# Ledger of designs, part 105: designed miniproteins, single chains

Each design is a single chain, and the fold is of that chain. pLDDT is the mean over its residues in the fold that is shown.

## One batch from the design tools (miniprotein)

Design m3882
Fold by ESMFold2-Fast:
Structure m3882 (fold): chain A 58 residues (1-58)
Amino acid sequence: SMAAAQAAGAAAVAAALAAGKSPHEWGRTGEDAAIRDAGADRETANLGAAYGAVQAGL
């Protein structure tokens, strides 16, 4: 589930960047996508989305 959360978070952050969303929204967008798309709980989603967002942002 961590790998799925990372993938979902990274994809959502990349989409948010492409859509011109603010940095304030990137973390929330990644976490929400990990919960929605990977079925992650809050803790797993937060960690996975954060790692995925860092990778996608670089």
Scores: mean pLDDT 63

Design m3883
Fold by ESMFold2-Fast:
Structure m3883 (fold): chain A 92 residues (1-92)
Amino acid sequence: MSKQELIEKIEELLEEIKEILKEIRELIKTDPSVPLEKILQYIALTLRLIGLEFDLELFKKYGASKEQLEELLKELEELKEELERLLEELKK
């Protein structure tokens, strides 16, 4: 309900996303059969995370509306779902 609760939830989700990215990175490093297209998807999703982390830092520095924090949370949830799909494709 509070902005602080949203920030805490966003920070928790960022930690979860970073762990998924770490797992994907290790799979790419250890499996020479991973297609270039999947590596490029991983890079694109990593760049998207960097942008969302910058948004959070700006929101912490300048303040943010509850709506802006809810939008950021939604974008991070969508990013996590895309990363989980990529991870499952790599584990096949």
Scores: mean pLDDT 86

Design m3884
Fold by ESMFold2-Fast:
Structure m3884 (fold): chain A 99 residues (1-99)
Amino acid sequence: DKKKKAEELVEKGKTALGQGNYDKAIEYYEKAISLYPSADIYFNLGEVYYEKGEYEKAKEYYEKALSLEPSSDIYANLSRVYKELGKDEEAEEYLKKAK
């Protein structure tokens, strides 16, 4: 089904990210979203953009993931991205929500 196919694409995206192939990771995650959008996939896109140093993009995708399914990991990563953007107050608020 579409969910299982999206999960397979997510694993390929994670492999590409682990190899430093950001463009290929984004390609796999975008294909996964087209089949079955989920908080996990938006979270993975946020991670890729964070690794690329594109913190505003990382923030957008983490916020998208948060809107679908809040988790401690999403709050922790939003804390980190807000800190990179120089928004220390927001970073502290998200860190308190993480753990």
Scores: mean pLDDT 87

Design m3885
Fold by ESMFold2-Fast:
Structure m3885 (fold): chain A 68 residues (1-68)
Amino acid sequence: MEELLKEIEEKLKKVREALKTASGEKKILLQQAEASYEMAIDYLKEGKIELAEIYYKIGEELAKEAGL
């Protein structure tokens, strides 16, 4: 749990840094990745591990599509 939380927080930090210079479609994908990682963190804090893993995976795919 704690290790996964730290991993998601590090990826969220990278998405937020990329958002500072992103525009157009890439910005939309990164904003969706940010929202997905934030949902994953919220579900982890609630003990909803399965939902957290689903949103983490969604965030990773969106970040990858954005070129991260």
Scores: mean pLDDT 86

Design m3886
Fold by ESMFold2-Fast:
Structure m3886 (fold): chain A 67 residues (1-67)
Amino acid sequence: SAMLEEARRLAEELVARAATDPELARRLSKQLHELYEQALAEGDEALAEEIRRLMEEAERKAVRAVA
């Protein structure tokens, strides 16, 4: 789905930018969370769960990148 592709793109950019541009990483994290909320609002629980997993993985990778 287009929304899942966008979520993946945002997650990849977030991880890439976490160490060098934390403000941008924070904005990307917010955009990713907005896609999650949109999926929930549309009633697509399967898509929301995919985006949630993607967010959690991106957060873990971002923390490791700045550690």
Scores: mean pLDDT 84

Design m3887
Fold by ESMFold2-Fast:
Formats: C-alpha cells, sequence, structure tokens
Structure m3887 (fold): chain A 88 residues (1-88)
C-alpha cells in the first residue's frame, strides 16, 4: 500500500483504541474488545511490525483477563498502553 494509506490505517487504529477505552469507561466491555480487535486488524493492514502487533495483542489479552476478574481499571490501563504502542 502507499505511505499515505499506511498512515491513514494507523490513525484509524489509534481512533479505534481510543473508542475502546471510552467503551470500557462506560462499561461496554464487548464493544471495547470489538474496537480493540478492529485496531489490531488495521495495524496488520498498515504493515506494522510483528513485534508491534504482538505487543498490542498482549495488552488486549491483559484487558480481557482484567475484565473477567472484575478489574476494569486494569483493562483501561492495558488499552492505554496499547494506544501508546500503536502511536509508535
Amino acid sequence: ISEEERKELIEKAVEKLEEAIEALKKGDYDKAIEKAEEAIRLLEEAGASKEKILRVEVELGLAKMSIGLGMPELAIKALERALEIAKE
């Protein structure tokens, strides 16, 4: 893909992670996970490194675990870290 298309996909991935964090804050856990998974797909389409994708996937895994444990504050922190990784 073009460099411009790559940048647009990364920006869209960042937007999806921001939406996921807001969904978590509202208690919309399923929506938060859906948005975070969309962000990972967008990063993959953008050609982000395997390392970057894995780091975001690890944070999403931690977010899912934290939600399951009734600790949404930890899930929010995990997605905030995923957001910073996506911006790199």
Scores: mean pLDDT 88

Design m3888
Fold by ESMFold2-Fast:
Structure m3888 (fold): chain A 56 residues (1-56)
Amino acid sequence: MLSEEEAKKLEEEARELGERAVRAANAGDYDTMAAYAKQARELGEKVEKAGYKVKL
């Protein structure tokens, strides 16, 4: 499935999306927050399916 290199890249992308979700929530933009949070979770699920541990 995923290589360790690919898993790290996806985790970095998920982390970035998570940070954007937090910023949107702090600005009161909860629809944008939900969209970024969903994308971050989908990336985390891909990493987890490949057998890597992801903490969100």
Scores: mean pLDDT 76

Design m3890
Fold by ESMFold2-Fast:
Structure m3890 (fold): chain A 108 residues (1-108)
Amino acid sequence: ALAEALEAARRMSPRERRAVALILEAELRLRLATRNDDLALGQAAGDTIVAASEDLGEEGRRLLATLSELVEARDGAGLEALLAEIVRLDPSLRPLAERILRLYRELL
């Protein structure tokens, strides 16, 4: 549920919020790499997922699951709204959120 994901984003640490954003961006890069047969992009994305997963707790897993569901459902408005709240809580994540939205649109 979107409301539960927003609440999770508010409760988690800055480190965990960054891990969620890094993993989602990398998962979208991995999908693009698979579509384009780009081994280097896929390897870099995989490395990011492994590294960021160390900082992922229960709240982060729930938020990541909701973000992934919004991507699969092609709910761009929901994805944009949830990313905007993450950036409001941690403005340093704005470039990463912008990359997520660009990758999402490229995969449509």
Scores: mean pLDDT 86

Design m3891
Fold by ESMFold2-Fast:
Structure m3891 (fold): chain A 97 residues (1-97)
Amino acid sequence: SLLGLLGLALGAAGVAVAAAATDDAQAAAAGVLGVIGGTLAERAAEAGGSPLIALLAGILALVAGELAVRAATTVAAIAVGIAGALAGIGAVITALL
């Protein structure tokens, strides 16, 4: 589905930003991309889209959030990274059901 592909693209962008992050603003941006990507992946799975695309998008969102947390030093950036990881987990669980 289009939502699943957008979730995949945003999750992948989140991973790339998180991996290259050198400050909290970049880490927070990666976390936001993870939240959006994971949420879109979860919605795609709920709408009966491709489970594989939703699963991959959810995994990328989880990785983006995890890497964002590791790059972050402020509470706000860490919180956004955790939100991204949780959105990814939700997408993975929804895709597997």
Scores: mean pLDDT 80

Design m3892
Fold by ESMFold2-Fast:
Structure m3892 (fold): chain A 68 residues (1-68)
Amino acid sequence: EIEEVEKRIKELLDTLKKLGQPPEGIAFLERVFNILLKKMKETPEKAKEALERANQLIDEIESFLKKN
């Protein structure tokens, strides 16, 4: 589950880089995802919340990319 989210994050960031998105924006997203990944590894309670937040954020960005 966590490994699947890590893979989704890596693929998303690679896609954003290939699309020529601003480096500052990509760096910000990478920082946010790293915080969420850290929380996923702390406790079971925090892991569930962080997993939900990470998947939601990925889905929102993927939806945005599909519209553009």
Scores: mean pLDDT 78

Design m3893
Fold by ESMFold2-Fast:
Structure m3893 (fold): chain A 100 residues (1-100)
Amino acid sequence: SKEALEASVPNDVKAAVENARKAIEAARAGDTHKATLYATAALINASAASFGGGEELAKKVIEAVRLVLEAIDALEAGDRETAERLLEEAERLLEEVEEA
């Protein structure tokens, strides 16, 4: 129901941020497989939050996850400098979500 989706938004946002942070940590460790799994989990949680009315916070998490996926591509191309810059941008977006 719509009420159940709205009631779950704080937990969905929290789970999305936690999974996105784990994706960043895995990417920095060079574990692109684990990073992709956590990024996927973050997108699922962010999508749930968006349907419950947390659209603005969900959009920031989705953008952070897009930056993580671009960082994974940069790591696979051997561009560690670009990857770290993208991961730092992703962390900043997640901090903005947590401050809201």
Scores: mean pLDDT 84

Design m3894
Fold by ESMFold2-Fast:
Structure m3894 (fold): chain A 58 residues (1-58)
Amino acid sequence: SLQQRRQQYQQAAQQNKKTVEDVWGPLSPEEQQQWDKVLSKQIDHALRDSDAVEEQRR
């Protein structure tokens, strides 16, 4: 389902963020806000594209 895919994307993004912070140091509050904003838009866009492709197959 789209909800499960969204959850997986969010979890993967959070894990990746932790890895980056472990290597380069913690993100600033402004960088954190921008990161979350951009990722939310990218996840939404990816889910929209996936849903459209699946509908076209049916």
Scores: mean pLDDT 69

Design m3895
Fold by ESMFold2-Fast:
Structure m3895 (fold): chain A 100 residues (1-100)
Amino acid sequence: SKYEEGLKLFNEGRVLFEQGKYEEAIEKYKEAIKLFESVDKNSVELAQAKFNLGKALFELGKYEEAIKYYEEAKELFEKAGDEAGAEAAQEELEKVKEAK
């Protein structure tokens, strides 16, 4: 299924991120996002993928892009009622604003 393929790509992105392969992680997260959006444009999985994409962009110094994806992730977490996810996205937004 598209959902299962999206989860596989998301998890591959996480492994690459942990290895410091941020550009490769970004590509996997972007592919996962496309698949998750095709299933449900307001899912918590989509929020998590955008959040992790933001983190990888932050590690590469792409602060404006990181802010965009953290804001999108926060909105999706809020719509899903995931307070912890929304708070995590807000904390990362504050870190990016201090770094730039």
Scores: mean pLDDT 90

Design m3896
Fold by ESMFold2-Fast:
Structure m3896 (fold): chain A 72 residues (1-72)
Amino acid sequence: MEEFPDAETVRAALEKGYDPEFLLAVLDGTREGVRDQLAAGKLTPQEYERRLAAIDEGRAEVEKILEEKKKQ
């Protein structure tokens, strides 16, 4: 799942048993990848902004699960 993840995609991955910390690393790598794609002219500024917003929503879902896991 190193593609364009959103909150729904991240939620589905968590339900499949993916490690939340691994998903955070994937989201961070994806964020760096979309920055590189913008620099290479492969993304428009509007696409870049949309992808960052979706990645940030995905991070919020993972962070909620990590906090819940700490309470176990």
Scores: mean pLDDT 74

Design m3897
Fold by ESMFold2-Fast:
Structure m3897 (fold): chain A 71 residues (1-71)
Amino acid sequence: MIAPASPEELEELRRLGRELLEELRRAVEAGDKEKVHELSLKIIGVVIALVGAGAPEEARELLREMERIEA
């Protein structure tokens, strides 16, 4: 099993997820569908990393925010 991440590593993943969501908002505003798709894949990578780090609830929240921005 993957060892749980340290609190510092979890905060880094949270920060990265927030930064990617902000970049996604800008890409949606710009109508850049290719960039939106690229950023969505990166956010999914952070979601998977959060699940592996033992934070599945935060992973689900990040995924929900991504879907909300893309709607």
Scores: mean pLDDT 80

Design m3898
Fold by ESMFold2-Fast:
Structure m3898 (fold): chain A 70 residues (1-70)
Amino acid sequence: SRSRAIARLVGLRLRAIGHILDGDVEGAIEAAEELKRAARRAAEEGLISEEEAREIEREAEELIERAKEL
């Protein structure tokens, strides 16, 4: 369902943020990359819009760049 897809995406976002707060560059990048893949799959399955997927993908890329600055 859409609600389950959104809950998963929120969980992945929080995981990436948690890794950044812990100073775990590798973990943060891995979580953010998983977030990007999950958002794309949710859009392909029609559970979120292409606009929502692109926004989440941009947020994930920002998290990756933030992690690289640690």
Scores: mean pLDDT 86

Design m3899
Fold by ESMFold2-Fast:
Structure m3899 (fold): chain A 66 residues (1-66)
Amino acid sequence: KEEKRQKLVTAGFATMEQLDTVDVDDLETLARRILSGGGVVTSPESWSLSDDEVEKMVKEIKDFLS
């Protein structure tokens, strides 16, 4: 768990704070967290993620962690 979090932080996918409460093995939730800026509402549009955007991020995470 910690090793995967460190890799994602080092690669610039997310901050440690964004990953602190997220299961890094749940790739869909992890992808949504990264794309939404850690679940903080910065604008009304920040949560308007398409399934295609989430799927692309999941694939990127899988490829990166492989």
Scores: mean pLDDT 65

Design m3900
Fold by ESMFold2-Fast:
Structure m3900 (fold): chain A 76 residues (1-76)
Amino acid sequence: MERGKELLGKGLQAYNEKDYETAIELLEKAISLTPRDSEVYAIALGKLSEAYKAMGDEEKAKETQEIFERVGEIVA
C-alpha cells in the first residue's frame, strides 16, 4: 500500500469520527509523503481545509483551501 494513500484513508476515518485533531495530523503526513500532482494530495488538502474549519481555525482553513484550489489547476 502507498503510505500517503494509507494515511489519507486514516485521516478521512478520523474526520468522520469527528476526531479533527487526529485527522489534521494524518492528513498533513499524507500531504508530506505525496506528490503535488497526485489526486491523493488534492483530496488530503481539501479534507485538511474542512478539518481546520470544523476546529474553528478559519485562517488555516482558508489558507489550505487556497492551496487546494491552486493544486486543482496543476492536477488538470
Scores: mean pLDDT 77

Design m3901
Fold by ESMFold2-Fast:
Structure m3901 (fold): chain A 73 residues (1-73)
Amino acid sequence: DLSRVEPLIEQLSDEDPEVRLAAAVALGAIGDERAIEPLAEALSDEDPRVRVAARHALERIGGEKAREILAKL
């Protein structure tokens, strides 16, 4: 669902780390490539749970761009 992805990408920048965590998990489950760049930014999140969720989300989405980002970790 394309319209669902945009609100979740916005939630990756929420002030509440629980919201950012939930958004990262949901984006990974959806698997939309538009989330790859926002999730790559979430790899530098202040909350370690969000960083781990962003990494798992990128692994779930997969593809060439996600693999390139993960290879730099």
Scores: mean pLDDT 83

Design m3902
Fold by ESMFold2-Fast:
Structure m3902 (fold): chain A 66 residues (1-66)
Amino acid sequence: MKKIDATFKKGTPLSKVLGYLAEIDPEALAGRRFPAGFADKVLEEDFVFKGMTVEQALRELEEKYG
């Protein structure tokens, strides 16, 4: 699995974060269903990826914003 190190600031649209993750692991997103309006949300706090997989990052985003 590819691991990522990245930081997204508070106020970044989830659609932008998801787009970044899709460039790294498009298959992780292709089969995934998100709650209605999920991609229209913005980050309420800075999101830091440190040695995380795309799958782990998606899980944390869904737990906070899903």
Scores: mean pLDDT 78

Design m3903
Fold by ESMFold2-Fast:
Order: sequence, then structure tokens, then C-alpha cells
Structure m3903 (fold): chain A 109 residues (1-109)
Amino acid sequence: MVEEYIKLGEELEEEGEKEKDAELYTLAGRYYFLAKDYEKAIEAYEKALELDPENIEAWYNLGLAYFKQKDYEKAIEAYEKALKLAKEKNMTSLAKELEENIKKAEEKK
């Protein structure tokens, strides 16, 4: 399963580069995250954000990947970007979740 997730992530990342599609990079990042390859997940999410800097899902998942790497400062930065966008779009439930994730990361510092 882990090897399958890595291969699927690599295929999605290749297609995302060919198509210039932020969604495919975000999907690649999710498969790398499931494989616990947080370094590849971060790289894929960063490529998604180069194409679509307002992608809330990519910012949120980038924060989760940094949290798993214990890079709590970068996790907070990514969560704060997602939180700003969620508040701008009146996504109240997601904003509350992001505030709780920021608090958890602050407590881990």
C-alpha cells in the first residue's frame, strides 16, 4: 500500500506538471502524506500553491505535513494562510478547525 501511494503520487505529480494543474499536485501531496513521505507531500503542495496561491486545501495540508515533520513554526504559517482565506470566504467551521490546529502547534513549540 505505501509503495502504491508513492507511485500514484509520482504519476499525479507528473500529470500536474504536464497540465499545469494545481489540483493534481494537491492530490499527489495527499498520496505522499498517506505514504508518510511528508517531504514529498510538502514539495507537491508547494507546487500546487505556485499555481494557485489561494488554494485553502493545499495550505491546510501543507500545515499538516509540516506538523508531522515537527516543523511547528512552518505548520503555523501555513495554517494562518489557510485561516485568512477561510475567514475571507466565511468558512466558519474550517476557520475554527484551523484555529485549533494553530493552538496545538503552538503548544508543541
Scores: mean pLDDT 89

Design m3904
Fold by ESMFold2-Fast:
Structure m3904 (fold): chain A 70 residues (1-70)
Amino acid sequence: MDALRQQADELFQQGLKAYEQGKYKEAVKLFSQSIELYQQVLDQDPDDLLSIVNLSLSQEYLEISKKKAE
Protein backbone atom coordinates (compact mmCIF):
# COMPACT_ATOMS: atom_id res chain seq x y z
CA MET A 1 0.00 0.00 0.00
CA ASP A 2 2.65 2.56 1.02
CA ALA A 3 4.70 1.88 -2.14
CA LEU A 4 1.56 2.13 -4.31
CA ARG A 5 0.66 5.47 -2.74
CA GLN A 6 4.22 6.76 -3.25
CA GLN A 7 3.96 5.84 -6.96
CA ALA A 8 0.60 7.65 -7.19
CA ASP A 9 2.07 10.74 -5.48
CA GLU A 10 5.09 10.73 -7.82
CA LEU A 11 2.89 10.53 -10.95
CA PHE A 12 0.69 13.32 -9.56
CA GLN A 13 3.75 15.53 -8.96
CA GLN A 14 5.07 14.77 -12.47
CA GLY A 15 1.63 15.70 -13.85
CA LEU A 16 1.69 19.02 -11.99
CA LYS A 17 5.16 19.77 -13.39
CA ALA A 18 4.03 18.96 -16.94
CA TYR A 19 0.92 21.12 -16.45
CA GLU A 20 3.05 24.05 -15.18
CA GLN A 21 5.30 23.73 -18.25
CA GLY A 22 2.29 23.81 -20.64
CA LYS A 23 2.77 20.15 -21.63
CA TYR A 24 -0.95 19.38 -21.42
CA LYS A 25 -0.92 16.10 -23.40
CA GLU A 26 1.79 14.74 -21.08
CA ALA A 27 -0.12 16.07 -18.05
CA VAL A 28 -3.29 14.22 -19.21
CA LYS A 29 -1.34 10.94 -19.40
CA LEU A 30 0.32 11.42 -15.99
CA PHE A 31 -2.89 12.48 -14.18
CA SER A 32 -4.76 9.51 -15.73
CA GLN A 33 -2.11 7.15 -14.35
CA SER A 34 -2.12 8.79 -10.90
CA ILE A 35 -5.95 8.49 -10.76
CA GLU A 36 -5.73 4.73 -11.44
CA LEU A 37 -3.18 4.24 -8.65
CA TYR A 38 -5.07 6.42 -6.14
CA GLN A 39 -8.22 4.37 -6.85
CA GLN A 40 -6.22 1.20 -6.06
CA VAL A 41 -4.93 2.77 -2.81
CA LEU A 42 -8.49 3.68 -1.78
CA ASP A 43 -9.74 0.15 -2.62
CA GLN A 44 -7.34 -1.06 0.11
CA ASP A 45 -7.73 1.90 2.51
CA PRO A 46 -10.92 3.91 1.85
CA ASP A 47 -10.13 6.29 4.75
CA ASP A 48 -6.77 7.55 3.37
CA LEU A 49 -7.63 11.25 3.43
CA LEU A 50 -4.57 12.37 1.45
CA SER A 51 -5.35 9.89 -1.35
CA ILE A 52 -8.99 11.09 -1.40
CA VAL A 53 -7.84 14.72 -1.74
CA ASN A 54 -5.14 13.98 -4.34
CA LEU A 55 -7.53 11.79 -6.37
CA SER A 56 -10.00 14.72 -6.54
CA LEU A 57 -7.23 17.15 -7.51
CA SER A 58 -5.89 14.73 -10.16
CA GLN A 59 -9.38 14.45 -11.67
CA GLU A 60 -9.80 18.25 -11.83
CA TYR A 61 -6.33 18.80 -13.33
CA LEU A 62 -7.06 16.01 -15.85
CA GLU A 63 -10.22 17.82 -17.04
CA ILE A 64 -8.46 21.20 -17.26
CA SER A 65 -5.48 19.63 -19.10
CA LYS A 66 -7.81 17.93 -21.62
CA LYS A 67 -9.48 21.28 -22.37
CA LYS A 68 -6.12 23.04 -22.80
CA ALA A 69 -4.74 20.19 -24.95
CA GLU A 70 -7.85 20.52 -27.11
Scores: mean pLDDT 86

Design m3905
Fold by ESMFold2-Fast:
Formats: structure tokens, sequence, C-alpha cells
Structure m3905 (fold): chain A 60 residues (1-60)
């Protein structure tokens, strides 16, 4: 379990399904609601990295 104020690294993978910007945003919002600090790492695709970056910027 993660305590409040801890940093959680989220590693996003694209197995077969596309990683949607909305999906990333919803996941990060749920974690933010839990009171944890987030660091997002996206696995390896340029498209996935851009979507994650935009979702993170928009949540600020």
Amino acid sequence: PVKEGETVTVHVKSPKEEVTEEGVKNAMKSMKDAGVKLKLIVDGTPEGTEKAKKAQEEME
C-alpha cells in the first residue's frame, strides 16, 4: 500500500489496445484523489509518450 505523500511511478503499457489520453487522465485523477504524488513513465512509443505528457500537463 502507498502512504499519503509518497511518490508513485505509473508505468503505462500498450499491450494490444491503444492507450487513450482519457484513460491515462482518469487513472491519474484516481491516484491524485488518493493523495499520492505521481510520476508518469510511458513504455516506449512516441505516440504513447505524447499522450501521457499532454494528459499530465492538462491536469496541472
Scores: mean pLDDT 58

Design m3906
Fold by ESMFold2-Fast:
Structure m3906 (fold): chain A 88 residues (1-88)
Amino acid sequence: SLETIKEAIVREVRRLAEAQNVPAELIERTEEITRKLVEENPPQNFEEYHAILVAASDALLLLVEDPTLPDEEIYKRAKAVAKRYLAA
């Protein structure tokens, strides 16, 4: 189900963030962005699932590099990345 897929991706992103010792507040922000990505771009196959995971991971790295960036900007960047992968 979409709910199961959403939680699976969020869990993987959290594992990546914890492995990098990312502050809890940035992990929470990344999780919210990831949930929105799945809701707006529900994956129908493995390639789409992977595209969203890559976009979410990119959002995490961007937040770690510049935690002052607003969530809206990071979400917009991640959404564009996911859409480009799904369109290719």
Scores: mean pLDDT 82

Design m3907
Fold by ESMFold2-Fast:
Structure m3907 (fold): chain A 86 residues (1-86)
Amino acid sequence: MMTEKFKHELEASVYLIAAAVYLTIARKLIAKGAPLEEIRRELELARRYLEKAREYAEKAGNEVLLEAVREHEEELRELEERAREL
């Protein structure tokens, strides 16, 4: 049977994967010189999924997942800065 902790770890992992996908899309859009509105939309989705990933990683008390969240938050910050320069 799935424990509460395992459910939170699973949710955090799913949200991290979603965030990583949207960050990858945003990076590719920036590289292609896509419209700023499209880039911002993908970055906003990544931000929302990272907020959920952090919430569930904290509930799970999983330091590895929290470290992964921090790494993706750093990538989001870098991409948002690059988008502001466009």
Scores: mean pLDDT 87

Design m3908
Fold by ESMFold2-Fast:
Structure m3908 (fold): chain A 88 residues (1-88)
Amino acid sequence: SDELLRKAEELAREGDRLLEEAKRAIESGGEEAVEKAKELARQAYEKGMEAADYLFKRGDDESGRKVRQTAKGALEKMLELAEEKLAE
């Protein structure tokens, strides 16, 4: 349904915004900012997983799998960058 697609797109936009905030926090530096970035990255992952679920409910299994994979990869990459920054 159009409602399920709208919900998925809304959640994906929220996830992208949280990832942008996480990336900026990592780039700004400082232990507290990097720890907050890790939390933002986890929240973005949750939004991505929920977006994928709405796509699956719509019967768009290919898009759902791609969104799920992208969300997992983004979380892993953000956590890697955060750990590298904390090691400085």
Scores: mean pLDDT 86

Design m3909
Fold by ESMFold2-Fast:
Structure m3909 (fold): chain A 60 residues (1-60)
Amino acid sequence: MSLEEQARFIEKAFVAAGADPERVQAVRDEGLKAGLSLEELTLRMADEARAQGVPVTGVA
């Protein structure tokens, strides 16, 4: 599975938890363009979801 496919799967999980899909998508797109690892992408998307008040555990 590609990095992009894995990042998209993680994005969907945060959106399902209540995060704004447009904001999480923007974080994913910027991270992929910046060449971030899957771990760094996950942490950035988790930080965005957490900033929106979404309870995020076990994704660090």
Scores: mean pLDDT 78

Design m3910
Fold by ESMFold2-Fast:
Structure m3910 (fold): chain A 100 residues (1-100)
Amino acid sequence: SELELKARELLTRGGKAYQQGNYDEAIKLFQEAIELAEKAGNDRLVAYAYLLLGQAYFKKGEYDKAIEYYRKSVEYARKAGDETLARIAEENLKKVEEAK
C-alpha cells in the first residue's frame, strides 16, 4: 500500500540518521513510520519500526523508553508471526535490562 511504502521510506531515512548519530532525527522518523504502519495494519512493519525506535533510545541512554519500545516490538512481532523479529527484540530487551 501507499502507507507501507511511505513507512518504509521513513524507516530508511531514519536508519541513515541513526548511522550518523542523529538519534533525535531518527526517533522522529521512526515514530512517523510507526503511525503509517499502524494505519496500514502491517503488524510486522510496526514491530520492526518499534525495534529501531528502541535502539535509538538505547543509544541516547534512555533505557526505560528503550525497554518500552522493545516490548512493543516483541508484541507486534508475535502478532505478525515473525519469530525471528520477536527473538531479536527480546535479545535487545535483555541487553538494556543488563545496562541498567
Scores: mean pLDDT 92

Design m3911
Fold by ESMFold2-Fast:
Structure m3911 (fold): chain A 75 residues (1-75)
Amino acid sequence: SALGLLLEGQGLYAEGRYEEALEKFREALRMAEKDGDLRLQAEALRGIGRVLEKMGRHEEAAEYYRRAEEIEKQL
């Protein structure tokens, strides 16, 4: 499930396993987009942003945070 992948990504992020966390969050985002689940889309986008920040990819992280904010405005 999209939620299951999101939780796996959060666990991997907490362990410092950033590339694996990124993969799980991206998969969660794809599933949430197909399901039309705006809340899970926003959470997955924020997860991607947090991982990218830890990887030093600050400009990409900012874009993912912006996308999450736009979705959150609809909630």
Scores: mean pLDDT 89

Design m3912
Fold by ESMFold2-Fast:
Structure m3912 (fold): chain A 88 residues (1-88)
Amino acid sequence: MKEAEEIIEAGKELGVEKAGEALAKLLEENAKKQKKYEYLKEARDRAIELLKTTTNEDGERFLKFMEAKLSGVAPDEEIAKLLADLEA
């Protein structure tokens, strides 16, 4: 859960606080549900890199996507797809 706090902090520093909070919650919930805490640790650095490239428009799009997923625990495939899509 320290990794989630680091993602939130990075979002605040980058001016994309809401996107950072939503991404941290999504990854933390998935890690809890799947019991894959190592995944959250590995995903932390990637999540922070994602936040660095987030613009106002991307932030709104990303926040909307994450809000839709935060209504439940996203499966690993959804998280992997999210990270891969934003890497491309």
Scores: mean pLDDT 60

Design m3913
Fold by ESMFold2-Fast:
Structure m3913 (fold): chain A 90 residues (1-90)
Amino acid sequence: DDIEKLREAFKNPEKLKEMAEEVHRLVKEASQRVDELIEKNKLSPEERQKVARLLMAGILLATSYALLGDLEEAKRVIEETVQKAEELAK
């Protein structure tokens, strides 16, 4: 159960720290890629807002998967989010 997985994550500060570090790396890489997209495609303020909202939603979902111990799914969600941002920027 997802609630039990979350409870277990909070019982072990070392594992929680490792998950936080990995999520931080994924978020940093995704943010850099999205910033590059914004600059390269010269997005309008409205398009920037759409991309920012998409990135935020993807980060929240990926963080949830990582907290449940599913780092592979977290990586997949981040990559899919960046790909959707690339589609939106075209």
Scores: mean pLDDT 79

Design m3916
Fold by ESMFold2-Fast:
Structure m3916 (fold): chain A 57 residues (1-57)
Amino acid sequence: MLSEEKLKEAIERLEKGEEAKTVARKLLEKEGVLSQASEADIEQLAQLIEKEYERAK
C-alpha cells in the first residue's frame, strides 16, 4: 500500500493533468524500483491511484 505522502503526491499530479500511468512510473522511480517493475506493475499502481483520486472527488 502507498504511504499517505506518496498517495497525496500522486493525487496532486493527477489534478494537474498528468496521466495515472506517468504518475505511477514517477513514484516507482523515486522508490528506486522502476527498473525492476513490469508494465503490469505500473498499470496496477496506476489503477490504484485512479481509484483513490475518484474516491477523493
Scores: mean pLDDT 76

